Designed miniproteins, single chains, continued (2). Designs and how they scored, part 27

Each design is a single chain, and the fold is of that chain. pLDDT is the mean over its residues in the fold that is shown.

## One batch from the design tools (miniprotein)

Design m4910
Fold by ESMFold2-Fast:
Formats: structure tokens, sequence, C-alpha cells
Structure m4910 (fold): chain A 74 residues (1-74)
């Protein structure tokens, strides 16, 4: 079965937010290592506020996927 609509919408939103944040930092002259550190810090902040283990796993997976995508574009 596909993921619940609310979960799908959250994955799309978080992925967009992480990519936009990474692109903004790169545009400001941040190094890839600094961008990675900032995205990992955001993942840590969001996982600390997460309501469930499943939500934490989703946030980590989305953050890693967004970082991998940004690194491939460089």
Amino acid sequence: APLPTATQQRIVRLTREFIEKAEELLKKGYSLEQVRAELNAEVDRLTAKAASPAERAMIRAVGQAALDLVEQEL
C-alpha cells in the first residue's frame, strides 16, 4: 500500500525545505561541509521534536536523501 497522504505531503515538504536550505547556503558561499553540518543540525532539531520513531526515521531519511541529491548536483 502507498504511504498515507499526510506522510507523503510531509516527505515532499521536508525534501523541498532541505534542498532549498542547501541551495541558499551554497549561494551564500558556504562550503559543502558547512552545508552538510547545517542540514544535519536541522535533522537533529526536527527529530528531537518528532512524535514517533517512524517520524524520526522519515526525517533522517529525507535529510540524507536531500543531502545526497545536492552533493550529486555539484
Scores: mean pLDDT 79

Design m4911
Fold by ESMFold2-Fast:
Structure m4911 (fold): chain A 93 residues (1-93)
Amino acid sequence: SSIVRWAQGMRDVASQLRDQARRRGDSRSVQVLSRARDLFGQAVRYARQGNNRQAIRLIRQGVRTGRSIPNPDLQQQFDDRVQQITDQIVQDG
């Protein structure tokens, strides 16, 4: 399902950037990215159950959470990768 792929892609981005934040010692960005990852992980579970409305809602919450990343470089990487994944899903769906 396109929504499963969307949620998985978002979760992977949050995980990768969280690990980058950990390597930088940026505990504040780690907290934000961990929460975003958890929201995207919940979205994957709901999408796999066919609950697309709840999955989309959780994806939106994860995106809003990620825009609160205090590190400007990590926030820019988050926004860029989230936009690329979303655009790809819209074109494919």
Scores: mean pLDDT 89

Design m4912
Fold by ESMFold2-Fast:
Structure m4912 (fold): chain A 64 residues (1-64)
Amino acid sequence: QVLTPEQAAKIAADHLKLEGAVFKGASYSEVDKVYTVLLQKGNKRFLVSVDAYSGEVKGHAELN
C-alpha cells in the first residue's frame, strides 16, 4: 500500500539514472503523501520527491 523509504529511494535512483547512489535518508509528509529522498553519488547530493502510494516522481533538485 504505502511504499517504504527504501522503495522510494530505489524509484528515485532509477528515475535519475543514479546507479550506485547511496540512500542517505528520507522524510515523509503526511499532508502531501510524499517521500523526500536524499541520495548521494560521488560528491553530488540529490533531493527527490516520490509519491508514497503511486511511486510517481514529482520533482528533484541537485544540491551543492
Scores: mean pLDDT 82

Design m4913
Fold by ESMFold2-Fast:
Structure m4913 (fold): chain A 76 residues (1-76)
Amino acid sequence: LDQINKLKQQAEELKQQMDNLVRQAVDYADLASRNADDKQVTERYLALTALLNKQAQEAKKQYEELQKLAEKLTES
């Protein structure tokens, strides 16, 4: 396989991971809201939401770097 195609596949995988992490963060935030009367459960879900959002931001940065690299290899 072409190196450019491999980079594009890795970028798409990171994009899917980012989308999945954001979706999971929203789900855990909703769970925290629905369990607002249980402090222990709410704190756990909010912590997971924060962790998933940080992971999503990191994946986004990696995705953008791979996308730029793939474009440079294609265009130059």
Scores: mean pLDDT 81

Design m4914
Fold by ESMFold2-Fast:
Structure m4914 (fold): chain A 86 residues (1-86)
Amino acid sequence: APASAEQLKAIGELYESLGDYGRAAMAYKRAVERDPTNVDALVNLGKMYFKLKLYDEALAYYTRALEIDPNNKEAQAGKAEVQKKL
């Protein structure tokens, strides 16, 4: 059976804590595919793509997070940092 969005987010957090940003991004992406409105997973996925210097991907996920929660400070800060790189 496929893992829940919360389980996939927890797996992403584990890989992030180990510095494995690629595997963390894969887990967070699967969490977002299970729950497309999970703001924390969208923000964490954007953050992982930013760490990987995939700025177009990072911008897309921070933008999606802000469409759901416009007041999310981490997504606002992340979007601003990505825009400086583009």
Scores: mean pLDDT 87

Design m4915
Fold by ESMFold2-Fast:
Structure m4915 (fold): chain A 66 residues (1-66)
Amino acid sequence: MKLSPEEIELEIKRSFVFMAGSIARLANRDESPEKRREAIVEAIRETGKKLGLSEEETKELIEEVL
């Protein structure tokens, strides 16, 4: 397999976003399913924004995690 520099960068960013979502899920494990979902979505959006991901890329990652 050969990854372009752009593909490598995107995969690293995706890994950070998935990790943030997983941490949010664990941190909110005792919350209602709705509150837990909101926390996961916010963690993904904030992490994606900090990493410079587009709104579309962030939306796709939310759909993959949920």
Scores: mean pLDDT 78

Design m4916
Fold by ESMFold2-Fast:
Structure m4916 (fold): chain A 87 residues (1-87)
Amino acid sequence: SEKEILIKFLEEVKKLIEDESLSLEEILEKAEELFKEIKPKLTPLQQEAMEQLIKYFKELLNDKSLSEEEKREKALLAVETLIEKVK
């Protein structure tokens, strides 16, 4: 189902964020690659929600007021919130 594909994607993105060996830029690049692969399998509303998540990650990366740790914490919270909402 689209729900299972979406949950798997969000859990993979969560694993990327939890990987301290990856920079936030590398996490965004990998998340965009994963999204590109699943996008045709998602509903238009799910596609829009994931586009908003990716946009949020880009906004976090460009926010000079936040530390790298704060950006990672905010990214993780956003993904966990979406996983809970979709389940």
Scores: mean pLDDT 86

Design m4917
Fold by ESMFold2-Fast:
Structure m4917 (fold): chain A 99 residues (1-99)
Amino acid sequence: EELKARALELTEEALELARELLRKSTDKEEILRLIGLILRLIGLRLELERAETLEELKKLLEELIEIIRELLELTEDPEIRERLRRIQEELEELIKELE
């Protein structure tokens, strides 16, 4: 129960960071990639809310980590990178708790 709630919190934090990157971006290709990642995060949040099994939850956490990796490729901002890496580390710990 707490794992799912924490996963949703981390997903919302990733969405906030993706929106911040979108606000600061002036490159059209970066903007389109960020819009795509934001849509994927919104879909993932919906799937997380509907997840009933630990196997489903683990798969969604792995997908979230992949989105975080893609966000890290789109930014050189050290504060945003530090926050994204912290989210990644917390997600990896949640996956370990599911083992």
Scores: mean pLDDT 86

Design m4918
Fold by ESMFold2-Fast:
Structure m4918 (fold): chain A 88 residues (1-88)
Amino acid sequence: LSDLDPETLARLIRQGLAVVAAKQLELEGRVAPAVAAAIEAYKKSGASEAARQAVLDALRAEGYTDAEIEELAEKAREKAEEYRKELE
């Protein structure tokens, strides 16, 4: 793996969590229009870093903290596991 400085690594992790958190909000029917637009841009861009950053920025603009984003990402993980079990 490439050696990344801690700030760059933290940024990439936060971007990943933000995308997952935004998807969880979409599944709950609670996604803000700005966040929904950022998710659409992310899908159209082929998951570029700029589009991931836009999702994170949209969530922060809506008042979500990094801790809340992490909690939403965890809920999405649990939902994905539950959905996988339903498909078996």
Scores: mean pLDDT 76

Design m4919
Fold by ESMFold2-Fast:
Structure m4919 (fold): chain A 85 residues (1-85)
Amino acid sequence: SPLEQALRDAATLAYSGAARRYLLLGNNDGLKEVEKKYKEVLQLIDQGDYEGALKLIRELASQMDADDRELADRRIEEVERLLEE
């Protein structure tokens, strides 16, 4: 599904950015919470809860450095457009 692929792409970008930020800060607790949230996103996608997955993807993206968010935000916008179809 184009929607599922867009969700997985957005999730991976947001997770990778948020995880990198916490790794650079030496914040292991933040990294564990980001990893837990990413696993929850993948589970929601597998269950067909695309709205629930998108909500958590936005929360992951909010934990990225602002300078690194542009591509993740564009993929989130793509998911939002596909959900309206």
Scores: mean pLDDT 88

Design m4920
Fold by ESMFold2-Fast:
Structure m4920 (fold): chain A 89 residues (1-89)
Amino acid sequence: PEVEISVVGVENLPSGTVRVTRQAKSSADNETVKITASAPGAPVQTASKNVPGATVEVTVEMRESAPVYGLAEAGGQIKYAVVQAVRLP
């Protein structure tokens, strides 16, 4: 099975935070697809689904520009990615 990891969006909110949504997708059937996202100063976020063709997302909110690390897992495969999130003034 193949695991894909991507960034769905990077949003600068009126509250002064940056919201990053990460997505994991798998071609695996009957396997749990799990996504974990982390960033300096933000709580680690995790989500999972166990359905054929599952797509799962997590959202991380940060008060400052920071790298957002993502880890996707399904069917014994692991994919890692990082994106630099920029908080606009």
Scores: mean pLDDT 77

Design m4921
Fold by ESMFold2-Fast:
Parts: structure tokens; sequence; C-alpha cells
Structure m4921 (fold): chain A 76 residues (1-76)
């Protein structure tokens, strides 16, 4: 129960918080010109999309996928 303080939040809420964090990191990568930071954020967003889909949150999964694709287009 001790280690569950971190995961006492529902998985969907955790994934949404991670999504917001990764989107923020992507924006920092863009504004700072850090391609590596942006690439890491895109990978995180794709991972969040996959986790959301497995958790049945298809709305978050679709949003994270579209957001990752949008940021990925900046690298093209």
Amino acid sequence: MDIIDYSSMPVSDRLRQQFDGSQGSANIGITSGSVSTLQTAIDDLRNISDQARRNGDFGLSDQAQRTADQYSSILS
C-alpha cells in the first residue's frame, strides 16, 4: 500500500497527467530547438497512446496519437 501512493490515482488520470507532461516537453523541445527532447516527447506520447488503448481510454489514445503525429511532422 506504501508503493501504491503513486498509483492510487486511476490509470486514466495518470495517463492524462503523463500526456500533459509529454506535450509540455515537446513544446520545450520546439522552443529550445532540442530535436532530441522533441523526439523523446513524441515517443512518450506514442507510448501513452498505446497504454490508454490497453486501458480502454480510446479518446486519450486517439488524442495522444494525433498529438504525436503532429509533433513528428515538425521533424520532417
Scores: mean pLDDT 78

Design m4922
Fold by ESMFold2-Fast:
Formats: C-alpha cells, sequence, structure tokens
Structure m4922 (fold): chain A 94 residues (1-94)
C-alpha cells in the first residue's frame, strides 16, 4: 500500500504541475511535501491516505465538471476527518 500511495501521489503531482494557478501551486507544494514524509517513513500511511484524498478533492474543484457537488463532498470529508487532516497539515508545516 505504501508503493501504491506513492504512485497515486506521483500521479497527483503530475496533474497539478500542468496547472498554473496559485491554488494549484500550493496544492503541488503540499503533495510534494506529503510524498517526502511518506517516502521517509515520517508519516503513517493511514494519515497520508486521508490527506491524499483531500488533495484529490481540491484538484477536482479546479478541473472537474461539477464544482458545487465536489465542494459538498469535500465539506463532508473535512468534517469526518478534521483531526487527521490537522495532524498532516502540522507535519507539512514543520
Amino acid sequence: SKEELLQQLQELIEQLSKLNSPEAQQLLQEAQQLQELVSSGQLPIELAQVYLTYLEYKLDLLTGEDPAQTQKLLNLFEQEHAAKLEQVKQALQS
């Protein structure tokens, strides 16, 4: 699952790198930092998987066909995983 997670992160990084918006650039930076923390073993896979899903929702808001529906799903996801998302966010900033 670590190898699969790293592959999914690499695919997300490739998609984000093709976008030139400031929001996409911020998501790209977070995805790259997440990849480093996973690769080094500094972040549990379960926490990294939650944050990857969060980043995928954020990408879908920028590129998807139904941003209103994506925003509703993202809001529910953020409510259900608030503590785990905050833990990863702190790790990305340290």
Scores: mean pLDDT 88

Design m4923
Fold by ESMFold2-Fast:
Structure m4923 (fold): chain A 100 residues (1-100)
Amino acid sequence: SVKEQIRKVLEEAKEKIREIKKKYPNDTKKFVELVLKVLDEAGEQIEKIAEEAGEYELAEKVLTKLQEVRLKLLEDENTKSVEELVKEIEEEIDKVEAEV
């Protein structure tokens, strides 16, 4: 289903973010740079999946939530550790998955 495809993209994004944490556990700037790329790529995949299925409302909802995660990450970049950022991002992605 479209919802299962979107959840798979979000789960793959979480795994990529965990791998970035392992490689850059103390480099917050590099971590944020790479995580923003993961979120952007996930957003592009979700938009394509939902639009091809005619699920425009679902696409808008999920993409809006991912944009909120992106903005929160940028706000917290200078004040939080990589460990704190990963926990926050995973919790926010889990909330997005729950709404799919």
Scores: mean pLDDT 86

Design m4924
Fold by ESMFold2-Fast:
Structure m4924 (fold): chain A 60 residues (1-60)
Amino acid sequence: EELRERARKLIEEAKTATPQQIADLVWEIDRLAEHFSKEERLEIYQALVDAIRERKAKEA
């Protein structure tokens, strides 16, 4: 549960992070994803991709 909350916080930070910070957040999320099931990993990665997409949209 704590790992899930940590992953969610990192994903939320990715929505407002600088491009350089995003790389670090992706690495941390990838490390946390190792502790989740395949289905949960897909959800985490999809949320991360959505967060990065929203970040880029704000720059446009």
Scores: mean pLDDT 74

Design m4925
Fold by ESMFold2-Fast:
Structure m4925 (fold): chain A 97 residues (1-97)
Amino acid sequence: MTPEELAREIIKRFEENPESLTGAEYFDLAVALRVLGEDPEKILEYLEKAREITGKFFPVEELLYRDVKREINYKKDPEGFEKRREANLKKLEEMLK
């Protein structure tokens, strides 16, 4: 089974019973949408629903959340994002001296 086939099956299950999904299933849906190249804002919405149900992020959920949020921030303000990245790199250089 390809990742894309698995992603479509997860999305189909969501469409059949959206109100019965667990936090883990919302995370699986977010991963499926990411695999299919869906809008990062939509992926973030499902990740936040997963967190609301479970009350916390697991490490793998946190990694996807950070990646998706980074993409959203870059799309909204690429110049501001690059300025923050440069400032963070400068702080790391100061710490390494």
Scores: mean pLDDT 73

Design m4926
Fold by ESMFold2-Fast:
Structure m4926 (fold): chain A 91 residues (1-91)
Amino acid sequence: MEERAREAALRAMSEDPEAMKAGLLELAELAEKYGEEVVRKAAAEAIREIAEKMVSEGDAEEQQLGRQAIAHAEEIAKRMVELAKKVAAAQ
């Protein structure tokens, strides 16, 4: 469950619009089946994982953005799940 939500969140952050939409739709499905709180937690973990790589491997600007993403991971994850629900409702 948590691993599937993490993978869906990573796809939702893809630069490919089709992959992003697929990730959002899967997040909405998982939120319906397992609850929004679990999905938000998994999405926040995925956001932190990407942000940690920005801090360790990025330039000064990427490191600053990564630190801010870590600090706001819960809020970003909440907005991602809200977007996922809206995308699913529009189907």
Scores: mean pLDDT 80

Design m4927
Fold by ESMFold2-Fast:
Structure m4927 (fold): chain A 101 residues (1-101)
Amino acid sequence: MTEEEKIKVLTTLGVEIISLAGQVLVMRHMSRKLPLTPEEQALVERGERLVREGKRLIKEIEKNGMTEEKYKKAQELIEEIRRLSDEMTAQEKRRMAEIAA
């Protein structure tokens, strides 16, 4: 792996974690107006787990260095976060419409 590839994957993972954490916060804030459905609660809890896992991986890489295994794990986490983020965006849009009605 080049230094450029290492920086790019860590930056991408960091950005995706911040974005997902923001979506989790928005969903939890909206729960004050309209309680989360069991489906939405499961998505939020999954989001909180992925954020924690990603932060732990970044800290591990910063402390012990990048490996091929950690690089692959970071790429897999980015893809998992993006898929969950898409699901959360759909639920957030639906919930905003319901609150606005």
Scores: mean pLDDT 86

Design m4928
Fold by ESMFold2-Fast:
Structure m4928 (fold): chain A 62 residues (1-62)
Amino acid sequence: SNTYTTEEIIEKEDEEGIKYLQELIKYLLEVNPNVTEEEIFEKIKETLGEELTEKIKEIYEK
């Protein structure tokens, strides 16, 4: 597509998805007391890749 609006929509969707992932991580930590935050992020890195995991981590720290 050749519209700048498409890029803005994708960014908004990504932000909503990241918010969902933050809540999912919190839920996983509550349900699995033997799992650490570090282990969860390591699993995310394996499935989604390093670049996206770093962005999720950055937003989670905010």
Scores: mean pLDDT 64

Design m4929
Fold by ESMFold2-Fast:
Parts: structure tokens; C-alpha cells; sequence
Structure m4929 (fold): chain A 95 residues (1-95)
């Protein structure tokens, strides 16, 4: 990863954290749970379908962060899916 790519990810991450602090935590948690269930039922989901689902359930800023991770960050679609499913399980266990 280049220094320029890391700086861009840091800027995106900082803006994303600011947006999340202002978000309704309960609505975000409910969105993560719903998205996790969809991903578990659709293991063969494409990158574009994943991004569309993230935008629908978590909002456009979260979708932009996921797109950045997939493109600039070099994160695999399967890693993003696993992270969302795992977060959904943790939220369900907390409730």
C-alpha cells in the first residue's frame, strides 16, 4: 500500500467515524443485523450486490467506506462479508 493510499484511507476513516458518532446506534445495529442475515442467505453475492445492500441497510457513507476497502485497501469481498456477519452475531448475542 502506498503512503498516498494510506492517507486517503485515513481521511475516509476519519469522516466515517464522525458520521457514525452522529448516527442512531440502534438503527445502525438493526441495519447490521439485517444485512448479516442477507449475506448468510446469499453466500455468492457479487461486489456490486454487496455494495448495494450496504448502502440500503447501513447508508451511503458506510457503502463508500466498504468500496474504499475493496478498491484502495485491497480487502476481499469475502473478508467484508465475514466482518459484517460476525458483527451481526455479536449484536444479536448482546440483545
Amino acid sequence: MTPEQRAELARIGARFVEAMVDADEKELEEGIVKLGEILEKNPDISEEELLAAVEKYLGPHYAEAVRAALTVGGVEVEEIKKAIIEDAKLIKKKE
Scores: mean pLDDT 69

Design m4930
Fold by ESMFold2-Fast:
Structure m4930 (fold): chain A 80 residues (1-80)
Amino acid sequence: GRDRMDALAAEARRLLDELRRMIDERAPVDEIRRVVVEAGDLIVELSTLSEQLNDSEGLQEAARLAGELAELVDRIQELE
């Protein structure tokens, strides 16, 4: 349970870092949107698993990652 949550959080962080790089490098919008969806799916899975395991630290991490993703999505929408 915990190891899976740690793995989900690590992969979500990796995708958010990739997303920041893609935005800075002006990657194609379709590729950026694909990574946004993938990161969002992982964050939802982390949140769901953390709720099932009653893990407050996992819920806090999921909320933090969701906030970071939302900020990046706002930056992308300003480019349209």
Scores: mean pLDDT 83

Design m4931
Fold by ESMFold2-Fast:
Structure m4931 (fold): chain A 96 residues (1-96)
Amino acid sequence: SDAEIMEQLLSSVQLLIQELKKNSDDPGIQAAVAQVEAILQEAKANPETPVEDVLARLRAVIDATKPQTIREEMEVGAMATWLAVTGVVVKKLREK
């Protein structure tokens, strides 16, 4: 269901941003983390928000993020990959 996809998306992204927040002191990374946290809070407050809209907003923040270290590149890449996989899953479920 859409609710299960949203719950999994929010939980997975929250875990990834917590790791990125702990592992980076870069102001640009911290700003991206704050933007992601705001999107997650808004999605939790508005459960009627389409998964596709939350995904698009999260992807926009991550795509604009400029990692400075190999660790940051890997963690940003992991989030981008997770968001892309979630998008494919959503599309597949809509096509059934």
Scores: mean pLDDT 82

Design m4932
Fold by ESMFold2-Fast:
Structure m4932 (fold): chain A 60 residues (1-60)
Amino acid sequence: MREEQERLGRQMRDLHDQRVALQQQAAASTDPEEKARLQAQVDQLQAQMAALRDQMLAVG
């Protein structure tokens, strides 16, 4: 139980850090195709974070 909560918390933190890094890369990029690709990855991570948040609420 506690280990599962810690696991989910670590996953959420990792996804958040990845999203922030990708957002900064997209903001710094001047290549429109690269920006679009990075933004798509950010959107994917946001969807994963939303799903994980639902899991954390179910556990907590």
Scores: mean pLDDT 80

Design m4933
Fold by ESMFold2-Fast:
Structure m4933 (fold): chain A 77 residues (1-77)
Amino acid sequence: NEELAEKYYQEGLRYEKAGNNELASKYFHKAGVYYYQSGNLDQAIEYYELAVKLDPNNKTYRRLLEELKREKQKLKE
């Protein structure tokens, strides 16, 4: 549901503006999950990239991002 994804994105922006990049990263990841569930793979990848950028030590987010990028390559055919 893109509406729910947007709500998580707005919450992520709130934490980013407050200087809490770790929580902002978690909410951007949640937004990406809901974009993925809505079939919007490009938007999901964008928000996962933002989550990795704000929490670069989170190996789980990096692994999930790589999985989404591989899925996108398979869909290009």
Scores: mean pLDDT 82

Design m4934
Fold by ESMFold2-Fast:
Structure m4934 (fold): chain A 83 residues (1-83)
Amino acid sequence: ADISPLKDKLDLTHLNLGHQNISDISPLKNLRSLKELIATHNQISDISPLKDLDANLALLHNKISDTSPLKNAPRSVNIGGNP
């Protein structure tokens, strides 16, 4: 699914993108108001767009092998079911 229409929705605080066949989450990089992101059961491998977001992240059942972009994540991150 294409989520590029979300890129300018800067006031979003809660977003559920579960089961959307998403691979590219670069449109989320500027959503600095996000408090909760649910993106379970997608095709996401690159989570670098999330590195500057202060949100609780549910990223279960994706293709994420490198979690280093979340090294400074301040709250909760769930990445179960990834490589």
Scores: mean pLDDT 78

Design m4935
Fold by ESMFold2-Fast:
Formats: C-alpha cells, sequence, structure tokens
Structure m4935 (fold): chain A 69 residues (1-69)
C-alpha cells in the first residue's frame, strides 16, 4: 500500500477526467468502455475525497448511460 495513496488516487482521477472530457465524441461512440473507465476513476475520486472530481465523473457516467441505454 503506497504511503501517498490519496494523492495517487486524486492525480489518476483528475487525469482520467481530463482525458474523458478531451475525447468526449469518441467516448460517446464507445459508451460501455467509457462507463467502465469513468466508474474506475469515480472509485479513485471517492477514496481521495475529491467531491468536485466525483461530481464531474458522475455527470459523465450518467451521460454515457443515457447514450447506451
Amino acid sequence: MPPDQREIDLSLARMGLSILKTHLDENEKNPEDSIKFAERLLRLAKKAGDKKTEEELQKLIEKFKKIKE
């Protein structure tokens, strides 16, 4: 278990969120994979306690689920 787990989780969640936002159109074409990736990042954001990143990831997951439905 790394000593700075929270900082690692925060960094990964923020970086992943940025990637999802940058490639939004391509992520919408592959909603299932995008949802899985976003859910993994959401778990990291929750562990890190980054409520802002958590909210943004929840919005993207909801959007992708609506596309997939």
Scores: mean pLDDT 78

Design m4936
Fold by ESMFold2-Fast:
Structure m4936 (fold): chain A 80 residues (1-80)
Amino acid sequence: DPSQKAIQEIEEELQKVFERLEKRIEELRQKDPERAERHQELLERAKRNAERFLQMLRSPPEEASKLAKEGLEEYRKENK
């Protein structure tokens, strides 16, 4: 399925971006542990949002709508 392949490619590209950010945060941890921890929290939030987005793309429209609503509520709770 071309759609499933496209979603897999998006997931792989997101994983590469997150791995790159994790390496930068690890380097920062040696110089500024507190700042590294704050960046780690932001990365974890980004990963959760990405997982929900990918799940939404893989789901039927009705389930995708539910996941999108839950994701928006979580995002608002964390970002005010």
Scores: mean pLDDT 78

Design m4937
Fold by ESMFold2-Fast:
Structure m4937 (fold): chain A 61 residues (1-61)
Amino acid sequence: MPSLEEQLEKALEAFRKLLAEPGISREQAIDLVIHDVKLYAKENNIPEEELQKLIEAVRAA
């Protein structure tokens, strides 16, 4: 299982890739990454506090 740090890096990388796409707003990129992170957390039984940290990091990026 990837560490919280690895999950954070992947989420931020996905966010930056989406921001580089033409026609995607920052708000849309944040929503898409958060949706993906929530799905990943549900599938991998990630604790709610770790999920909250991932969401906050994406929103702060």
Scores: mean pLDDT 77

Design m4938
Fold by ESMFold2-Fast:
Structure m4938 (fold): chain A 83 residues (1-83)
Amino acid sequence: SEEELEKAIEFIREKRPDLLESLLTLAPGETEEDVRKLVLGVYRVATEGKSVAEVAKELGLSELQTFRLYLFAKALGVEVEPP
């Protein structure tokens, strides 16, 4: 939801504004929806105590997006296992 996305953005900005800037930057081949899912995924991993694999499944992430979720969550300082 838009409310969850706003909370996710604010949470990441408070912890790591540089990481948020990186997350919001479209990589070649990425869509706005892909970026939205990564931001939401990082937030859920950080706040809900779920694994990267579990959150990736909930959000329908590709293998590459799941690996990016892992890297961003790890960069945010969350203790996560590789997917």
Scores: mean pLDDT 82

Design m4939
Fold by ESMFold2-Fast:
Structure m4939 (fold): chain A 85 residues (1-85)
Amino acid sequence: MDERIREAGEAVGRGFRAELERRGLTLDSLIPVSELRGHGIEVPGDSVTAEEYIRLHTRRVALDYGWSEEDAERLAELTVEVARA
């Protein structure tokens, strides 16, 4: 894996893991889609899983920072994996 993607994914994933622990949530917890819309991410329905929230948010931020779609997806996958631990 690219060191840049690994380091970013580990840092962001640890941040999400800490936030989930602070709120008493898990990756299967439901997050209102209004939180994603607040970040400019549009999703149909009323809620998404915390795993989907982390994936969508991380991918969007990476793309906004000029990362390629491939690198943004790899970062999102690693971020979710780290948050799961």
Scores: mean pLDDT 79

Design m4940
Fold by ESMFold2-Fast:
Structure m4940 (fold): chain A 103 residues (1-103)
Amino acid sequence: KVEEILLEMYKKLKELFLKGSPIEEILELIKETFLKIGELLGKEKEFKKLVDEMEKAFEEGDIEKTQEILKEALKLIMKELGYEADEDTASGLLDYLVEKIEK
């Protein structure tokens, strides 16, 4: 049910963007979602490390690094689900989930 959690996260992200919510609320939602997934996969420490790195990169204004960390988290999720994830697959999944939520 990791895919359902990711879809729910992107729905909430869309709502926060439409409402003009602070970026801090958006990051908090992403953090909570990734930590929940990490717990379900038994990878709490790995996901907490990724979340902490994402938060640091964002605070430093490094948007590119923040995006790379998000892709790395998606790759880790797909690997734990039994998929061999690569950079293109992680990017495609993110784009797919965003597109699906728009409809």
Scores: mean pLDDT 69

Design m4941
Fold by ESMFold2-Fast:
Structure m4941 (fold): chain A 88 residues (1-88)
Amino acid sequence: MSKEKIEKAEKFTEALVDLVNSPKEKLKEAFEKAEKALDELLKLMSKEEIEELASGLDEFIKHLKEKGVDEEVLKAVEKLLEKVREKL
Protein backbone atom coordinates (compact mmCIF):
# COMPACT_ATOMS: atom_id res chain seq x y z
CA MET A 1 0.00 0.00 0.00
CA SER A 2 1.36 3.46 -0.90
CA LYS A 3 2.25 5.92 1.89
CA GLU A 4 -0.25 8.41 0.40
CA LYS A 5 -3.04 5.79 0.52
CA ILE A 6 -2.25 5.01 4.19
CA GLU A 7 -2.34 8.74 5.05
CA LYS A 8 -5.71 9.19 3.26
CA ALA A 9 -7.12 6.06 5.00
CA GLU A 10 -6.01 7.43 8.40
CA LYS A 11 -7.56 10.84 7.60
CA PHE A 12 -10.87 9.18 6.63
CA THR A 13 -10.84 7.03 9.80
CA GLU A 14 -10.26 10.14 11.97
CA ALA A 15 -13.08 12.01 10.17
CA LEU A 16 -15.44 9.02 10.57
CA VAL A 17 -14.72 8.83 14.34
CA ASP A 18 -15.29 12.61 14.62
CA LEU A 19 -18.60 12.25 12.72
CA VAL A 20 -19.87 9.48 15.06
CA ASN A 21 -18.93 11.57 18.15
CA SER A 22 -20.26 14.90 16.77
CA PRO A 23 -23.02 16.89 18.51
CA LYS A 24 -25.95 17.83 16.21
CA GLU A 25 -24.69 21.40 15.61
CA LYS A 26 -21.35 20.06 14.22
CA LEU A 27 -22.76 17.05 12.33
CA LYS A 28 -22.88 18.84 8.93
CA GLU A 29 -19.23 20.02 9.22
CA ALA A 30 -18.08 16.56 10.39
CA PHE A 31 -19.95 14.89 7.49
CA GLU A 32 -18.40 17.28 4.93
CA LYS A 33 -14.90 16.48 6.29
CA ALA A 34 -15.59 12.71 6.19
CA GLU A 35 -17.03 12.93 2.64
CA LYS A 36 -13.99 14.91 1.40
CA ALA A 37 -11.57 12.45 3.06
CA LEU A 38 -13.50 9.51 1.54
CA ASP A 39 -13.44 11.06 -1.98
CA GLU A 40 -9.63 11.51 -1.76
CA LEU A 41 -9.18 7.93 -0.47
CA LEU A 42 -11.42 6.38 -3.18
CA LYS A 43 -9.28 7.97 -5.95
CA LEU A 44 -6.31 5.86 -4.74
CA MET A 45 -8.12 2.52 -4.20
CA SER A 46 -8.51 -0.56 -6.40
CA LYS A 47 -11.94 -2.17 -6.94
CA GLU A 48 -11.04 -4.93 -4.44
CA GLU A 49 -10.03 -2.35 -1.79
CA ILE A 50 -13.29 -0.42 -2.39
CA GLU A 51 -15.29 -3.67 -1.92
CA GLU A 52 -13.40 -4.28 1.37
CA LEU A 53 -14.13 -0.70 2.53
CA ALA A 54 -17.85 -1.12 1.69
CA SER A 55 -17.96 -4.36 3.73
CA GLY A 56 -16.20 -2.66 6.66
CA LEU A 57 -18.58 0.32 6.61
CA ASP A 58 -21.62 -2.01 6.44
CA GLU A 59 -20.37 -3.86 9.56
CA PHE A 60 -19.65 -0.51 11.28
CA ILE A 61 -23.23 0.68 10.56
CA LYS A 62 -24.62 -2.54 12.10
CA HIS A 63 -22.48 -1.89 15.21
CA LEU A 64 -23.76 1.71 15.44
CA LYS A 65 -27.39 0.50 15.17
CA GLU A 66 -26.80 -1.96 18.04
CA LYS A 67 -25.38 0.89 20.17
CA GLY A 68 -28.40 3.12 19.46
CA VAL A 69 -26.47 6.11 18.06
CA ASP A 70 -28.39 9.20 16.92
CA GLU A 71 -30.41 8.54 13.72
CA GLU A 72 -28.89 11.58 11.95
CA VAL A 73 -25.37 10.19 12.60
CA LEU A 74 -26.47 6.76 11.32
CA LYS A 75 -27.90 8.33 8.12
CA ALA A 76 -24.65 10.27 7.59
CA VAL A 77 -22.54 7.07 7.77
CA GLU A 78 -25.06 5.30 5.47
CA LYS A 79 -24.56 8.12 2.89
CA LEU A 80 -20.79 7.48 3.02
CA LEU A 81 -21.40 3.75 2.38
CA GLU A 82 -23.67 4.65 -0.58
CA LYS A 83 -20.83 6.76 -2.09
CA VAL A 84 -18.43 3.79 -1.72
CA ARG A 85 -20.95 1.42 -3.39
CA GLU A 86 -21.42 3.88 -6.31
CA LYS A 87 -17.72 3.34 -7.19
CA LEU A 88 -18.29 -0.42 -7.64
Scores: mean pLDDT 83

Design m4942
Fold by ESMFold2-Fast:
Structure m4942 (fold): chain A 91 residues (1-91)
Amino acid sequence: SMMKARKEEELKKLEELEREALRVIRTARDLGMTMDEAIELLEKVMKKHGMEEEDIEKLRKELEENARTFDDIEELVRKFFKEKKEEILKE
């Protein structure tokens, strides 16, 4: 069905974006960037991939409130994408 194919494409794009997001965070860490700089790069990557502003803002608030280390950023990013995938699968 067209709806099933659309869900599979959305999940694939979301998985690709998650991989790119985590790569960007790890690269920022390896380059000695600050957490704030890494979060700004993450926001730019999400915007480039056409993620909705509401979703980007939600992730930013979560990171600002709960991230204290680069490992926290990675964990919160993975959690965010896991929840987004579950939302698509429930529809």
Scores: mean pLDDT 84

Design m4943
Fold by ESMFold2-Fast:
Structure m4943 (fold): chain A 85 residues (1-85)
Amino acid sequence: DYLELAEELEAAGEEVAPENPAAAETGRVYAELLRLLAENDIEGLKELIKKVLEEKGVTITDEQLEEIVEQFKKQAEELARARRE
């Protein structure tokens, strides 16, 4: 469940926040990406990925964005599978 992964990442981020605020912020962004994926909000997922990359000075084509979304989906699915009871 992507929502369970998002909750775990936020909890882990809060635990490290006093020592590493940057890691906590990264965890929150990743949790939001997982929530958008759980809601099947692919357009929201694309917009958030694009915004994060643009803030880092990376320009991306729509085709590259689609590939990143597919890779993120695969990674999230593998993580969710590994963390199942």
Scores: mean pLDDT 72

Design m4944
Fold by ESMFold2-Fast:
Structure m4944 (fold): chain A 69 residues (1-69)
Amino acid sequence: MISEEDKKKVIEEARKRAEQLGMELTDEDAEFAVKIANELVEKGVSKEYAIRRAATAVAHRLIKKKLGL
């Protein structure tokens, strides 16, 4: 389980990814990022890697939205 500070860091990294894509990060996208980061940490992945992976997962989700998928 990640801390509230870690959750904030996940959301910040996801926000940066959204900005790079010229897209808005919705509350649903932020919740998705936190969920992915928590799942990775529970599986024994480091917090630093989990945060980066969650941000990348959000980027893929946003790209799908941009493509109308």
Scores: mean pLDDT 81

